# Designs tried in a protein design run: designed miniproteins, single chains, continued (4). Part 38

Each design is a single chain, and the fold is of that chain. pLDDT is the mean over its residues in the fold that is shown.

## One batch from the design tools (miniprotein)

Design m13297
Fold by ESMFold2-Fast:
Structure m13297 (fold): chain A 80 residues (1-80)
Amino acid sequence: SSELERRAAVLLSAAAVRTAGVWADGKYYIKDEEEREKIEEMVRRARDLVLQGARGTPQEALRLAEEAIRVVDEAEEFLK
């Protein structure tokens, strides 16, 4: 349904925005190169999940968006 597609798009968009925030915070707060690399890896993984979700079915998009959000949650915890 178009509503399911819209919900998937909204969730993917939220994941994308939060991923961008993690990227910016990592660049601003993290001075250690090894820790910065870990944040960059998480950002790439979340971005890949969002892109895969955008290409899939609405149900796949929702699952992949949830995975991306989980990666972002882990990165946000790491930045604390």
Scores: mean pLDDT 85

Design m13298
Fold by ESMFold2-Fast:
Structure m13298 (fold): chain A 58 residues (1-58)
Amino acid sequence: MPTEEQIKAVEELIREQGFENISLTDVADKLGITVEEAAIAASIASTRLNQEEAAKEA
């Protein structure tokens, strides 16, 4: 399971580059985790960003 710090790092990458332009291999290498963990972190980060967008409509 990725840490909160790792998830936050992936959120910053999504904000800067966009979800489709993120390399899971580069994320894994930068954070010192597996590609599998990077994928989980990206999924959590994407979900949080989508929830943040939905909150603006409320």
Scores: mean pLDDT 76

Design m13299
Fold by ESMFold2-Fast:
Structure m13299 (fold): chain A 70 residues (1-70)
Amino acid sequence: AAPLTSDDFVKAAEAVTAALKEKETLSRDELIEIATKVLGSLEKAVLFVKVMEKNKFIVEVAPGVYALAA
């Protein structure tokens, strides 16, 4: 899979953060879909969601349901 660049991360993070602020929570599939639209790659989107989760930018509030970390 292609690695995430800093620009990729920033673009996807802005899109995901905006969506989470409007909807409060998103499923993992919705996060991947938003990131895929921004990054143009499913593989990059999956890696992006994993990085966001590992770095505690998003928190699983229910099984498969994510919100912005406080």
Scores: mean pLDDT 80

Design m13300
Fold by ESMFold2-Fast:
Structure m13300 (fold): chain A 80 residues (1-80)
Amino acid sequence: SVEELKEEILSKVPEKYKDILKSILDTFKERYPEKAEEFLKEISKLTDLSEILKKMSEFYKENGDETLATILEDLAEKYK
């Protein structure tokens, strides 16, 4: 399920980043509910917050959401 995948992804990041990442994952699920499970399965294989955020930014760019793509790219650079 999407909720189980979210918990798996959150379990891999440091405690201090869980709240921000949870918010980002919730926003993704709300904007792309039909694609959320497939994409979250792919990012559940990643262990680094910056890498996760970069992959999400690339997804938003491919789907025409340039504003969210830029925000997530900036966050990925911040959390390197």
Scores: mean pLDDT 84

Design m13301
Fold by ESMFold2-Fast:
Structure m13301 (fold): chain A 94 residues (1-94)
Amino acid sequence: MPSVEELLEELREKFEELAEERKLSPEERQIFDIGLEGLLRLLREYAKRLSLEDFARIVEAGLEALENAPKSASAEELLQRAYLAVLEEYQRLL
């Protein structure tokens, strides 16, 4: 099973790919980076309370939300979709 940091890196790489495809302005990129760092901070807090297996399920829910997002989805909508998927999966584990 991958480590917490390997799972977080996979999610970061997916977001960076999708942001690059959208050709964000410098201002849009700054807002996106702030939102992404917020999500990664939330996930690191969850990792402290969860087994690695349960944490992997939460990260996978975020990745699946990104894969299923339409190409028309903005970078902000991608962050919102991933946050919602992560929160919903975390609630199932409580």
Scores: mean pLDDT 84

Design m13302
Fold by ESMFold2-Fast:
Structure m13302 (fold): chain A 90 residues (1-90)
Amino acid sequence: MLSKEELLEWLKKVKKWLEENKDASEEVKDEMMEEIELMAETAAKVLSKENVELMIKELEKYAEEFEEVDPYIAKKLREIAERVRKILEE
């Protein structure tokens, strides 16, 4: 079971990895974003609505922080947040 805390720790690790690997290919970045999307969608199915809303806010916060570092990753994080929001709306 993926907790909110585990997701946030994973996002912190991804942020650190991206900061250390700024020259990583778009393919590698896409694979990382695909894993984030899968984790976020899985969490949306098992977490309470309140915790999923907090997760969406954290994804949007990280997207904002990445805007200056890597706009491509920022865009992908926002797309994931939007997909998770749609899952909540049913």
Scores: mean pLDDT 74

Design m13303
Fold by ESMFold2-Fast:
Structure m13303 (fold): chain A 80 residues (1-80)
Amino acid sequence: MELDLYVNGKFVRRLELPESMTLGELKERLADEYGLDPDKIEIYVNGKKADDSLKLGELKVGDEIVFKAGDTEITLKKLS
């Protein structure tokens, strides 16, 4: 599935990720890529707190995922 990745409101790139990937697994990957502590990241889907076990394939087209850690906000928008 395709997602658009934003860091602090700035478009960075488009991602292709498997629908079987969990928000927790995605959190770990983004934490590694951006030098964040995964234990400090809070996950939101459409502005509501989300569980790490939620799979990307359970989201709908147009859904927005936000990963917040201190002053860093990573946003993913589901396209397909």
Scores: mean pLDDT 86

Design m13304
Fold by ESMFold2-Fast:
Structure m13304 (fold): chain A 99 residues (1-99)
Amino acid sequence: SMEQLRFNAELLGLLEAAYAVHKGLPEEEIEKLLAERRKALREAGTPEELIELWERTFREALERGLSWEELLERARELARERGDEAALEGVREIEKELE
């Protein structure tokens, strides 16, 4: 459904923001990562609306100055609200990778 696709875009934005914050990526590296991800999403046939939602979610997360732990918790809350057990497991695996 479109609702599921919008959820996936927001979840991806939060998770990638958590990664960028955890690694302390400088602005230049963030812009490169965003450009590479935009290209991959377009090549995969992702609608522009969803690419824009993902990027907006990512940028807003960075602008708020949240820690990577707070960003993962927001991703977990979003997945929990949808009852998406697979998404919750995905967040847990990323949290383990970030340690």
Scores: mean pLDDT 85

Design m13305
Fold by ESMFold2-Fast:
Structure m13305 (fold): chain A 78 residues (1-78)
Amino acid sequence: MKTVVELDLRGARSPEEAYRAVRNAAKALAESTKGEVEIHVRADSPELAEAARRGLEEAKAEYPDVKITGKVEVVPPP
């Protein structure tokens, strides 16, 4: 079974907030699911996108038994 989560980080106050949001979501999903996890992130700046990507990579390394995938898009604020 594949669990897909969308995180809208447009308007996040800092790269740390974006990183923390992605890390917390990935951790919760990895600890609760036995299948594949896919996280889609929308950010309104390159700095937020980089923080989100770092969070995903660290989650993949921490939970090797879970197939964690995702994408991070830079999208202008609404």
Scores: mean pLDDT 78

Design m13306
Fold by ESMFold2-Fast:
Structure m13306 (fold): chain A 81 residues (1-81)
Amino acid sequence: MKYRVRLVGYYGGERVAELEAELDENTPLGPLIKKLLEKAWATRFILKVLDENGNVVGEAEARVDDTVGEAVERALKRAAA
């Protein structure tokens, strides 16, 4: 499945970089995190899951070894609690 996601990089609590894309669930996050690091230094990465209207329906910390689907599942479970 495809998900619309926004990946945001933070440094010292400040939002320093982002990218938004529609990505397949099997897409690895490591290369996307690397792409953000090429633009700005960041120490934390948050994946935000978007609905068809662009509203954030869930968010979770992104890990370099995650796929999009793994991070989305974690974000949506967190939002449902």
Scores: mean pLDDT 82

Design m13307
Fold by ESMFold2-Fast:
Structure m13307 (fold): chain A 89 residues (1-89)
Amino acid sequence: SERLARLEAEAAEALAAGDYLRAGELAAEYYELKAELAEDEGLREIALRLGRLAREVARIAAERGEEAAAEYEKEQAERLKPEFEKLRE
């Protein structure tokens, strides 16, 4: 998808510029579009959860800094891993 590629590129550019809120919104839109294009319900749900996580991580980075965002992302990744494994089955 041309739109998917554009969102990925724009999110990367925003992140490189330190615009965490914009990067998070673009990443969330990317995952929401991936959910719309998903072939099955499990992949759709995974994409939607990743989009929500992207917004939360971005908000924390903007409000509390990159270290706090990284710690939150690590915690959420460990929590979501077994849930995503179930959704892929």
Scores: mean pLDDT 82

Design m13308
Fold by ESMFold2-Fast:
Structure m13308 (fold): chain A 75 residues (1-75)
Amino acid sequence: MEKVPLVFTFAPEVSEADKERVKQAILENDGEIVAESATSIGALIPKDKLQALLDSLSDFKVEEIAPGNYLISLK
């Protein structure tokens, strides 16, 4: 099954608890965390799980700033 590379970049107001929420959503949607920094997470997600992952993050403001690159901020 084809996995797509995604990068989630966190706005400065996003807490460590919020970042853990994003990491949990990635893992719950059969994703793999392949890179992590203070401000971003790189992941591989099954293509058919991408929409479910984004829907699970509906409590955040999620903006696709480039193909596969998402900015996560607070609503």
Scores: mean pLDDT 83

Design m13309
Fold by ESMFold2-Fast:
Structure m13309 (fold): chain A 72 residues (1-72)
Amino acid sequence: KLQEAADHLARGIGAAAQGKTDEARKHFDEAVKLLEEISPEAAEYARKAGDAALEGNFDEASRNVQKAFEAA
C-alpha cells in the first residue's frame, strides 16, 4: 500500500539520520518493494531517496520521496 511505503520511507530516513544504516536499508528495501507493485517509476525514485539519505543528503532524499509519490 502507498501509506505503508510512506511509513517505511519515513522510518528509513529517521534511521539514516541516526546513523543506523542497516535499519535504514531494511526500511528503504521494503518501501521499494511495495512501490514496485504500484509503479516501477515510483520504486526507482524511492531507491534514489534511500541512496541520498544513506549519503546524508536529506534534501535530495526528500525531493525523491515526493517524486516517488507523484509517480505512484
Scores: mean pLDDT 84

Design m13310
Fold by ESMFold2-Fast:
Structure m13310 (fold): chain A 55 residues (1-55)
Amino acid sequence: SSEIEKKIEEQVKNLSDTIREVNEKAGLPQEEIEKHVKDFEATYRKLLTELEEKE
């Protein structure tokens, strides 16, 4: 559903922002952060989709 997808997108974005901030504060290179965020985003979106499917 569009509503579930919207919720997942919002959670993924918020999580990505948090991960970026924490890793940036830790002094990691932005290129590496972006790579990790992208990979994590894809994985987490998959997990959230399965979880949100139930409710």
Scores: mean pLDDT 76

Design m13311
Fold by ESMFold2-Fast:
Structure m13311 (fold): chain A 68 residues (1-68)
Amino acid sequence: SDEEIINELMKEIGETLKKYNASEELEKEVLRRVMGLIHDYFVNKRLSLEEVKKRVEEIIKEAEEKAK
């Protein structure tokens, strides 16, 4: 289901942030951005699942760069 795919993506984000020892501030920023994507997907119906996945990958890359 879409919910299971999103839950897997959320888990991968959490593991990535732990791997790069992200600050609490960076973790909160990433979670806010992901929650916005989930809201647009489920509530506003503005994004496809493929677009959500692409945006999550972009967020992860930006978080890795900011964690340096």
Scores: mean pLDDT 75

Design m13312
Fold by ESMFold2-Fast:
Structure m13312 (fold): chain A 66 residues (1-66)
Amino acid sequence: MTLREAVDRYLARHEKPTPFVRAYRLAWEKGRLLTEEELRAIAPDATDEQLKVLRDWLEGWLEEEK
């Protein structure tokens, strides 16, 4: 999955894309899944369900890296 494709996917699913896009970028930068604290710091207004979806998506994306 390309960065553009991942960003577009988040934009299509969420009306508040900035925190989710930032979470993806940070996970890619660190080369690992983000902690719950890191996710909450990026998306403080997100619901538990939204954080779970983001975490699950990041896990899937990281598996695709190699």
Scores: mean pLDDT 65

Design m13313
Fold by ESMFold2-Fast:
Structure m13313 (fold): chain A 97 residues (1-97)
Amino acid sequence: FKSKLEQQRKAYDSNLESILKKVKDNLSKMLSSKDKFTQEIADSMTRMLGSVLLMEEDPQSKEIGAKFLKELSKIAESKGLKDLAKEAEELAKKLEK
């Protein structure tokens, strides 16, 4: 029973990591776009995803979500998007608590 629950959690975490990596890659491309509308959509999507991730109750999924948001914060900072970078960092800190 315990072994079966551990296998299910590992599968969930692996799938979550894979999905978030694809989302991060797509958001990074959109944030790097020269089109302001595309950048604004990516900004809004990042903030929405952060809010959804805050609803996660599993400690391991919270850790994966916090890592994802920290990576997005660094990407946003590298693109000069200071407000988005701060928001992503604050959301990551909330997930770590």
Scores: mean pLDDT 73

Design m13314
Fold by ESMFold2-Fast:
Structure m13314 (fold): chain A 66 residues (1-66)
Amino acid sequence: MLSVDEKALRTLAESRGLPELGEKIVEALRNRDFPALEELIQQLEELGEETLAATVRDVVARLKAE
């Protein structure tokens, strides 16, 4: 599950010119660092990256349900 989400998030972040943010998101997801993920979602919203922010929220919600 995570590997598919990681690839999707990296690809989306790269398409938006934010590959470093994509890597930070993947690292936080692997560590299940929910506070870091919330900070990254806020940063994406500040950048106007609504689709990427929504995608991260969906992945976080699914991880919390596991």
Scores: mean pLDDT 80

Design m13315
Fold by ESMFold2-Fast:
Structure m13315 (fold): chain A 75 residues (1-75)
Amino acid sequence: METATIVIQVRDEEGNIHESVLRVPRQHLRDVGQRLSQFVADLQRRLEEGQISARQMADLLAQFVAQLNQQLQQE
């Protein structure tokens, strides 16, 4: 099965890099890419407004990626 790999890295205030990896079947790449872009944009706005820390952004991204991986593995 042809898959695309999406890697997301977030640097926290302490300089630690938090990495999340998504492996997406080509057929679902556009849908997953759009959902990821919208989620990241929302988190970026909340980070800029001081509502979350960079570490919290990394944790929320990791949770979202884990949920997407579970959904993709069921079908």
Scores: mean pLDDT 79

Design m13316
Fold by ESMFold2-Fast:
Structure m13316 (fold): chain A 77 residues (1-77)
Amino acid sequence: DEEEIRRGEQIRELLGRIQRERDDETRRGVAQLTAEMQRRGASQEEIDRRVADLRARLRREAERRAAEALAELDARA
């Protein structure tokens, strides 16, 4: 089924892009946040907590983007 194959490719490309964007955002965000907090003299425990919060937020944002994008693909089918 050509439609099924095409949709599978679109989903894989979309999810791969979202994952790569999340990985890049997380890497940059964690590095920036850590440097900023170290500059402020924050404790390692505070840094670890803020980094965990950032990672959780970015994960939820990526999951929401994936769900919205998949719903948009379904609506256009």
Scores: mean pLDDT 83

Design m13317
Fold by ESMFold2-Fast:
Structure m13317 (fold): chain A 114 residues (1-114)
Amino acid sequence: SEEELKKDAKKIVHRILYELLLKGGASPERFLEILVEGLSKYKDLDDALKVAKYVFDELNKIFPEHAEEILELIVRALLRLFPDQKDEIIEKVKEMYKDKFGERIDEILERAAQ
C-alpha cells in the first residue's frame, strides 16, 4: 500500500510538471484541478494525506521557493475533497509543517480554507 501511494504521488507530480514545463506554465486553478483529480480516488483522509505529503516533498525539492503556494494548493484540494474533516486536515498539516514554515503556517492554512 505504501508503494502504491508513492506511485500515485509520482503520477500527480509528473502531471503537474508536464503542465508547468511543457505547456509554458499552469495557473493555480489548473494546479488545483490536477491535485483534486489525483487525490479524489482516496476515501480515507489518512491515505490522501500521505499521498499529499509525498507530492509536497517532491515538488518542494524542485521548486523550494514556491513551497508556501504549493502547500496552500495541496491543502485547498484536501479541504474540497474532505469537507467534513476540515479541522482534522488543518491540525494534521500544521503539525507536519510547523517546523518548516514557523508562524507562516497559520497564514498558509487560512488562505487554503478560503
Scores: mean pLDDT 87

Design m13318
Fold by ESMFold2-Fast:
Structure m13318 (fold): chain A 73 residues (1-73)
Amino acid sequence: ELEKLREEIRKKREEYFKKLAEKNGWDITPEQLERFFENFSPRLEVEISRILEKRNTKKLTQEILDEAFKRLE
């Protein structure tokens, strides 16, 4: 039954990120975004925002995500 609780939490988080991506018009899946937020949540989010601002775009692509991750190294 612990698996059911974990599934409910996962679905809730997935829906949250789906709404966030839809609201911002991001061109990346909520699952991909969730994976990155889990590892470096606040720092990665700030770096992504900076890249989006610098490139004058709101479309989050895998390329931008890779660049943000590289900047954290």
Scores: mean pLDDT 66

Design m13319
Fold by ESMFold2-Fast:
Structure m13319 (fold): chain A 75 residues (1-75)
Amino acid sequence: SVLEIWKKIEEILEKLGLKEKVRELQKELVKQGMDPLLATLTAIFQVGVEAGNEELIKLTEELFQLYGLPIPEIK
């Protein structure tokens, strides 16, 4: 379920101390005109890529698909 995926993402972010980094990136993306949900998922995805956390990346990609949103390109 969507709720179970969100709980797993939150647990990983808390364990790795990345919640604040996601929050700051999400705020910046929203300021640039990105939809809040898309900004949140994009922030988690980017932070997961930067941290090299494959589980966080995969869980976030699953949320993009479930919400019908485009998955960002890895740069």
Scores: mean pLDDT 85

Design m13320
Fold by ESMFold2-Fast:
Structure m13320 (fold): chain A 63 residues (1-63)
Amino acid sequence: APVYEWGARENERLAQEHQALADEYRKKAEEDPENKGVYEALSDQHEALAERHRANAERARAL
């Protein structure tokens, strides 16, 4: 199969965006105790998405 460099780069970009959002929500959880649980849940969700996109990028580069 051809190497899908574009797909790898796109997944790497999405992983970076979701990781940045996860970090942002984690910081908001520390700064806003009233909404801590909501921000922690959002941080965890975006971290999981970042991990998925990193795995997809690795698979695309293995093709």
Scores: mean pLDDT 83

Design m13321
Fold by ESMFold2-Fast:
Structure m13321 (fold): chain A 85 residues (1-85)
Amino acid sequence: IEVVVEIEAETKEKAEKALKAMEEYVRQRGLYVSGEVKDKKGILRFRAESLEEAIEAVRQLTELAKKMGVKVVSVRTKEVVVDAR
């Protein structure tokens, strides 16, 4: 399952620091993750093995964002299936 989390911060530097912490959290869970910052907005993308794991990871990342003083703007989940359909 592909998960995309968008955040917004007061400054580009704050967005970069928050994204780095969120990426580190996902990486520590053994999941592949990438992030990018555009202006004051950050986008975090990762893959979870199941919808349940995706939901739990999103919940933890949302709490981390709150602790770091950044706003979660949106969360999108998409199931990725490696087959013909």
Scores: mean pLDDT 78

Design m13322
Fold by ESMFold2-Fast:
Parts: C-alpha cells; structure tokens; sequence
Structure m13322 (fold): chain A 87 residues (1-87)
C-alpha cells in the first residue's frame, strides 16, 4: 500500500499539533519553507519533528513517553519511505 506524500505531511502536522510546537521550532519551519523544494522540505520537516519529540521525551510521564516513542517510530518509518521513493 502506497501512501501519498501529502498524507505524510498531514500526519506530521497532526503530530506537531499534539506535541505542542515550540516557538523556535515554528520559526525554523518557516525558514525551511522559504528555501527548500517540496521533497527536501518534507524530509527536513519530519527530521525536525522527530528531534523535537526526542528532546521532550526525558521530561514526560512514563505513559506519555511510550506514546512519544511510538510517534517517533511512526515518523521515522514515513521518513524512510520518502527517502526510498527519492532514491
């Protein structure tokens, strides 16, 4: 089953909303949107989301940590899929 690139972007935005984006991360996203083509932007965007979730992981409750770890794994699978399609 092949998922469209726009569906991966929508999923990443949903993860961003649930994670509660920091102002710093939002600023970096705006800068990336100005300079990257769409595939490069999607890769950078997913990497930024994964990095932010990893940064928040140590401060979270055990139940929330499990949820964050699952979210990271899902995003890493989407990132790998996009990279394979571009290779």
Amino acid sequence: MVIGTKESADRAEEQMKRAGWSTELQKELIELAKTQDLPSFQIAYLEMVIAELRRRLPAADPATQAEIREGIAQLERELARIREQLA
Scores: mean pLDDT 67

Design m13323
Fold by ESMFold2-Fast:
Structure m13323 (fold): chain A 64 residues (1-64)
Amino acid sequence: GAGSPEFQARALAHWEEAPEERREILREIAAKLRAIGEVAEKYFAAKKAGKPDESLLSAVPQPV
């Protein structure tokens, strides 16, 4: 079925063989997710220290 680990492994293997154009899109998505993760870590660290700063969230790349 579509939810099987074997099916998911095959889908990931196919992504590695994807056309260069598709690989570029995936790289851009990965870069944006990494940037969001860094902003989230800074935000939660500030909140844990008792000094929440919402301006840190304005650095998150917005989907158009």
Scores: mean pLDDT 66

Design m13324
Fold by ESMFold2-Fast:
Structure m13324 (fold): chain A 89 residues (1-89)
Amino acid sequence: MIKILENNIAVLDNIGHLTKEHVPILKENKVEILYLRNVTSTDLTRADLKELKNLKLIVLEDPENKTSRGFFLNTDEDIDALLAAIDAM
C-alpha cells in the first residue's frame, strides 16, 4: 500500500516487493522522500529509479529490528548501494 503524505513524502508499507508498477505513482506525486517498510525485494533497475527525478532520499525501515537506513539518490553509486541493500534484506 502506498500512502502519500504532506511535503512530497510517501510510505510503502508491507508490500514485500517494490515493483515497476509503483514508479508511475511515485513520479506523478513528485515524491522526494520514500519510506520503505518491510520491503525485502525489488525488480527496479537503476534506470527506473532515475525516472523519479524528484526522488532525493529512500529510507529502508525494519520495524521488527528497530533499524532504519537512509540512501540519497544523487549518484549512480548511491542508487547501486540502495539496490544492493534491498537485495541483502
Scores: mean pLDDT 78

Design m13325
Fold by ESMFold2-Fast:
Structure m13325 (fold): chain A 80 residues (1-80)
Amino acid sequence: GAKLTLEKVKALVSAFPRVPLHIVVNFIAKEYGLEALPKPASKEEAAELIRKFAQGLVDKGAASEEEAEEIEKFLLSLLD
């Protein structure tokens, strides 16, 4: 399958500005065979789930280590 890139993640988030971030991340996770993320109970839990998602991308070979780090940074920047 095609590798996940920061550009694709940004495009998906921009296409669905009213969709909760965890739903967008779960859509990507399902596509790449990653474990589904629960709805975060706190901002701190959301950050931990984003880090686990990024590591999962590397472990599954869905993204390079460099690309996964940039995806993690971008997603963390969206937490208000």
Scores: mean pLDDT 81

Design m13326
Fold by ESMFold2-Fast:
Structure m13326 (fold): chain A 78 residues (1-78)
Amino acid sequence: DKEKAEEIKKLLEELLSLPEEEQERIAKESGTSAKALREAAKRAIEGIDKYGELRLEDFESVEELIALARAIKIIKEK
């Protein structure tokens, strides 16, 4: 669903635009580091831009995928 991918991209772009302190808080709650979360978000955005969907191969590990999913949920619930 292209509309769902665009929604996810928007939430990831919002994550990357947050102040560093807020990114660190979200990363901690998601079980990762702010650096790892930013890198995962950038790769996910790139994948959506190129393919119109979120791809499993854009993630370095299952743990990274889980952490990014948790972060997206936190942002969406704000």
Scores: mean pLDDT 79

Design m13327
Fold by ESMFold2-Fast:
Structure m13327 (fold): chain A 68 residues (1-68)
Amino acid sequence: DVEAVKRTLDVAIESLERGDVESAELALAVLRATGSDPALVEAMRDAVLRGDVEGARKAAEALLEKVE
């Protein structure tokens, strides 16, 4: 479901923007559990752990394209 993936990605980015890494990682765990591309989820997680909001946004865009 594209809408569910998009909503989860939005939560991850919003959490990262406010410095809530735990909530961002929880959102990424949901994406992994629901069958999102593991390499792209890992790339987004790496960006989250570095505090790289722009990198996380780019990985999120690639993830969303993959589920369409």
Scores: mean pLDDT 80

Design m13328
Fold by ESMFold2-Fast:
Order: C-alpha cells, then structure tokens, then sequence
Structure m13328 (fold): chain A 59 residues (1-59)
C-alpha cells in the first residue's frame, strides 16, 4: 500500500540519518538511494531492504 511504502521510506531515511551521524556515510547513502528508488518506482521491496540493512548495521 502507499501508506506502507511511505512508512518504510521514512524509516529508511531515519536509519540513514542515524548511520551518517555515526560516521557511516557510504552505508547511509546506499540506504537513502534504495529508499529513493523504492519511492520513485512504488516498490515497497526496495524500501523494506533499505530498512532491514539499516537495522542490521545499527544492531
């Protein structure tokens, strides 16, 4: 759903910001790009992958 996609994109961007704050800039950029592509294409799978990767790296 559009609401699920918006929620996942917002969460991915939040995780990317936290990673960037911790100095993990390259990982944060990768997560942002995946979230942006997911939003552009209407693909929740890319946003889901971005969230999962962000959570994996943060612990």
Amino acid sequence: SAAELERLVAEARRLAAELERRGLTDVAQGIRKAADLGEKEGEPTLARVAVAEGRRVLG
Scores: mean pLDDT 87

Design m13329
Fold by ESMFold2-Fast:
Structure m13329 (fold): chain A 103 residues (1-103)
Amino acid sequence: AAEAELRAAEATMLDAALAPFRAGDVRAAGAAIEAAARALGFTVRVSVTEEEEAEAQAPVLDLEGSVEEVDGRARLRIRVTLTASVGGGRRETVVVEAERELE
């Protein structure tokens, strides 16, 4: 079932991200998610943005997953957004986008 495959992939990606995310290392968290997603057969795209911030903010992890039907095939789409203060008045945002087409 596509839904069950999506939920299993989301759980695996989150588990990979937890330790580096808790350490405040969103780049390492993003890399862990990318490695886990690729191991599960996903095509992965990663983007990183660095911005200045006036005050340090709590780290944010947002995960969105969906099953899309494209040309009669189920496609799993997962987007993970990771944001954390990295010191020196800077904030990093890492976005990992993973897609896998089911047979």
Scores: mean pLDDT 83

Design m13330
Fold by ESMFold2-Fast:
Structure m13330 (fold): chain A 75 residues (1-75)
Amino acid sequence: TDRFEGMRRAGDRMIQRLLSVGPNSQEARDVADRGRRASRGTLDEMDRAILQTGRTTSRMRQRNNRQQLLLSQLS
């Protein structure tokens, strides 16, 4: 998560710096927001899949003994 978060923050800062230097802030901000949204969507989907798998396993292990047995058989 820290890696993906760092990458997303780096991209956001780069876009913000370009906007700060640029003279056309209105259209530039729309393009930057669209870019961030696209990047966020991709990273969010990947991060969500990883987190969902991990957290689902952790929660089921803690609350459901049946799932723990299934995981033991699967691995």
Scores: mean pLDDT 57

Design m13331
Fold by ESMFold2-Fast:
Structure m13331 (fold): chain A 85 residues (1-85)
Amino acid sequence: KPITVEAGRKAGRAMAQGDPEAAARYLIEGGAVNPELARKASQLMAEAARTGDGRLIAEGVEYLGKAGATPESTAAFVEEVLRAQ
């Protein structure tokens, strides 16, 4: 099943609080097809938030898609992360 918008939003808020482990858990509970891909996406996004590296943002979005995120749940995740900056 695809990752829900609500799960993306919760994961993004956890990421904004500096908790990529909680973000990964929300993605997994929300329908991620592979826990490893959800964790990798969260780690890449956390590093992107720390460094400002747009390449890491692009990689994180790609791994979110591989984990089962839709365009809508990806947008919800990214919006919450950016709201904290």
Scores: mean pLDDT 79

Design m13332
Fold by ESMFold2-Fast:
Structure m13332 (fold): chain A 74 residues (1-74)
Amino acid sequence: SSEAEKQKIIDEVSVLGQQLLDTMLAKGAPDDVIEAVAQQMVQVIQQMSQSSVDEAKKLKDQWQKQIDQLTAQL
């Protein structure tokens, strides 16, 4: 079902976001930066839950670009 496909995308985004947060914590990133990233992750997941599968895929692509940018700064 489309809902199952969307849930899989949300789960993938959650895993990627958690891995980034764990990396940031291990690298000693400032608490306010970690909190901001965690808040962005929650907002992205919330938007995905209310979106179509195609919109959720686009949100995942945007989130991946943000993760790549943040990882490059660590």
Scores: mean pLDDT 84

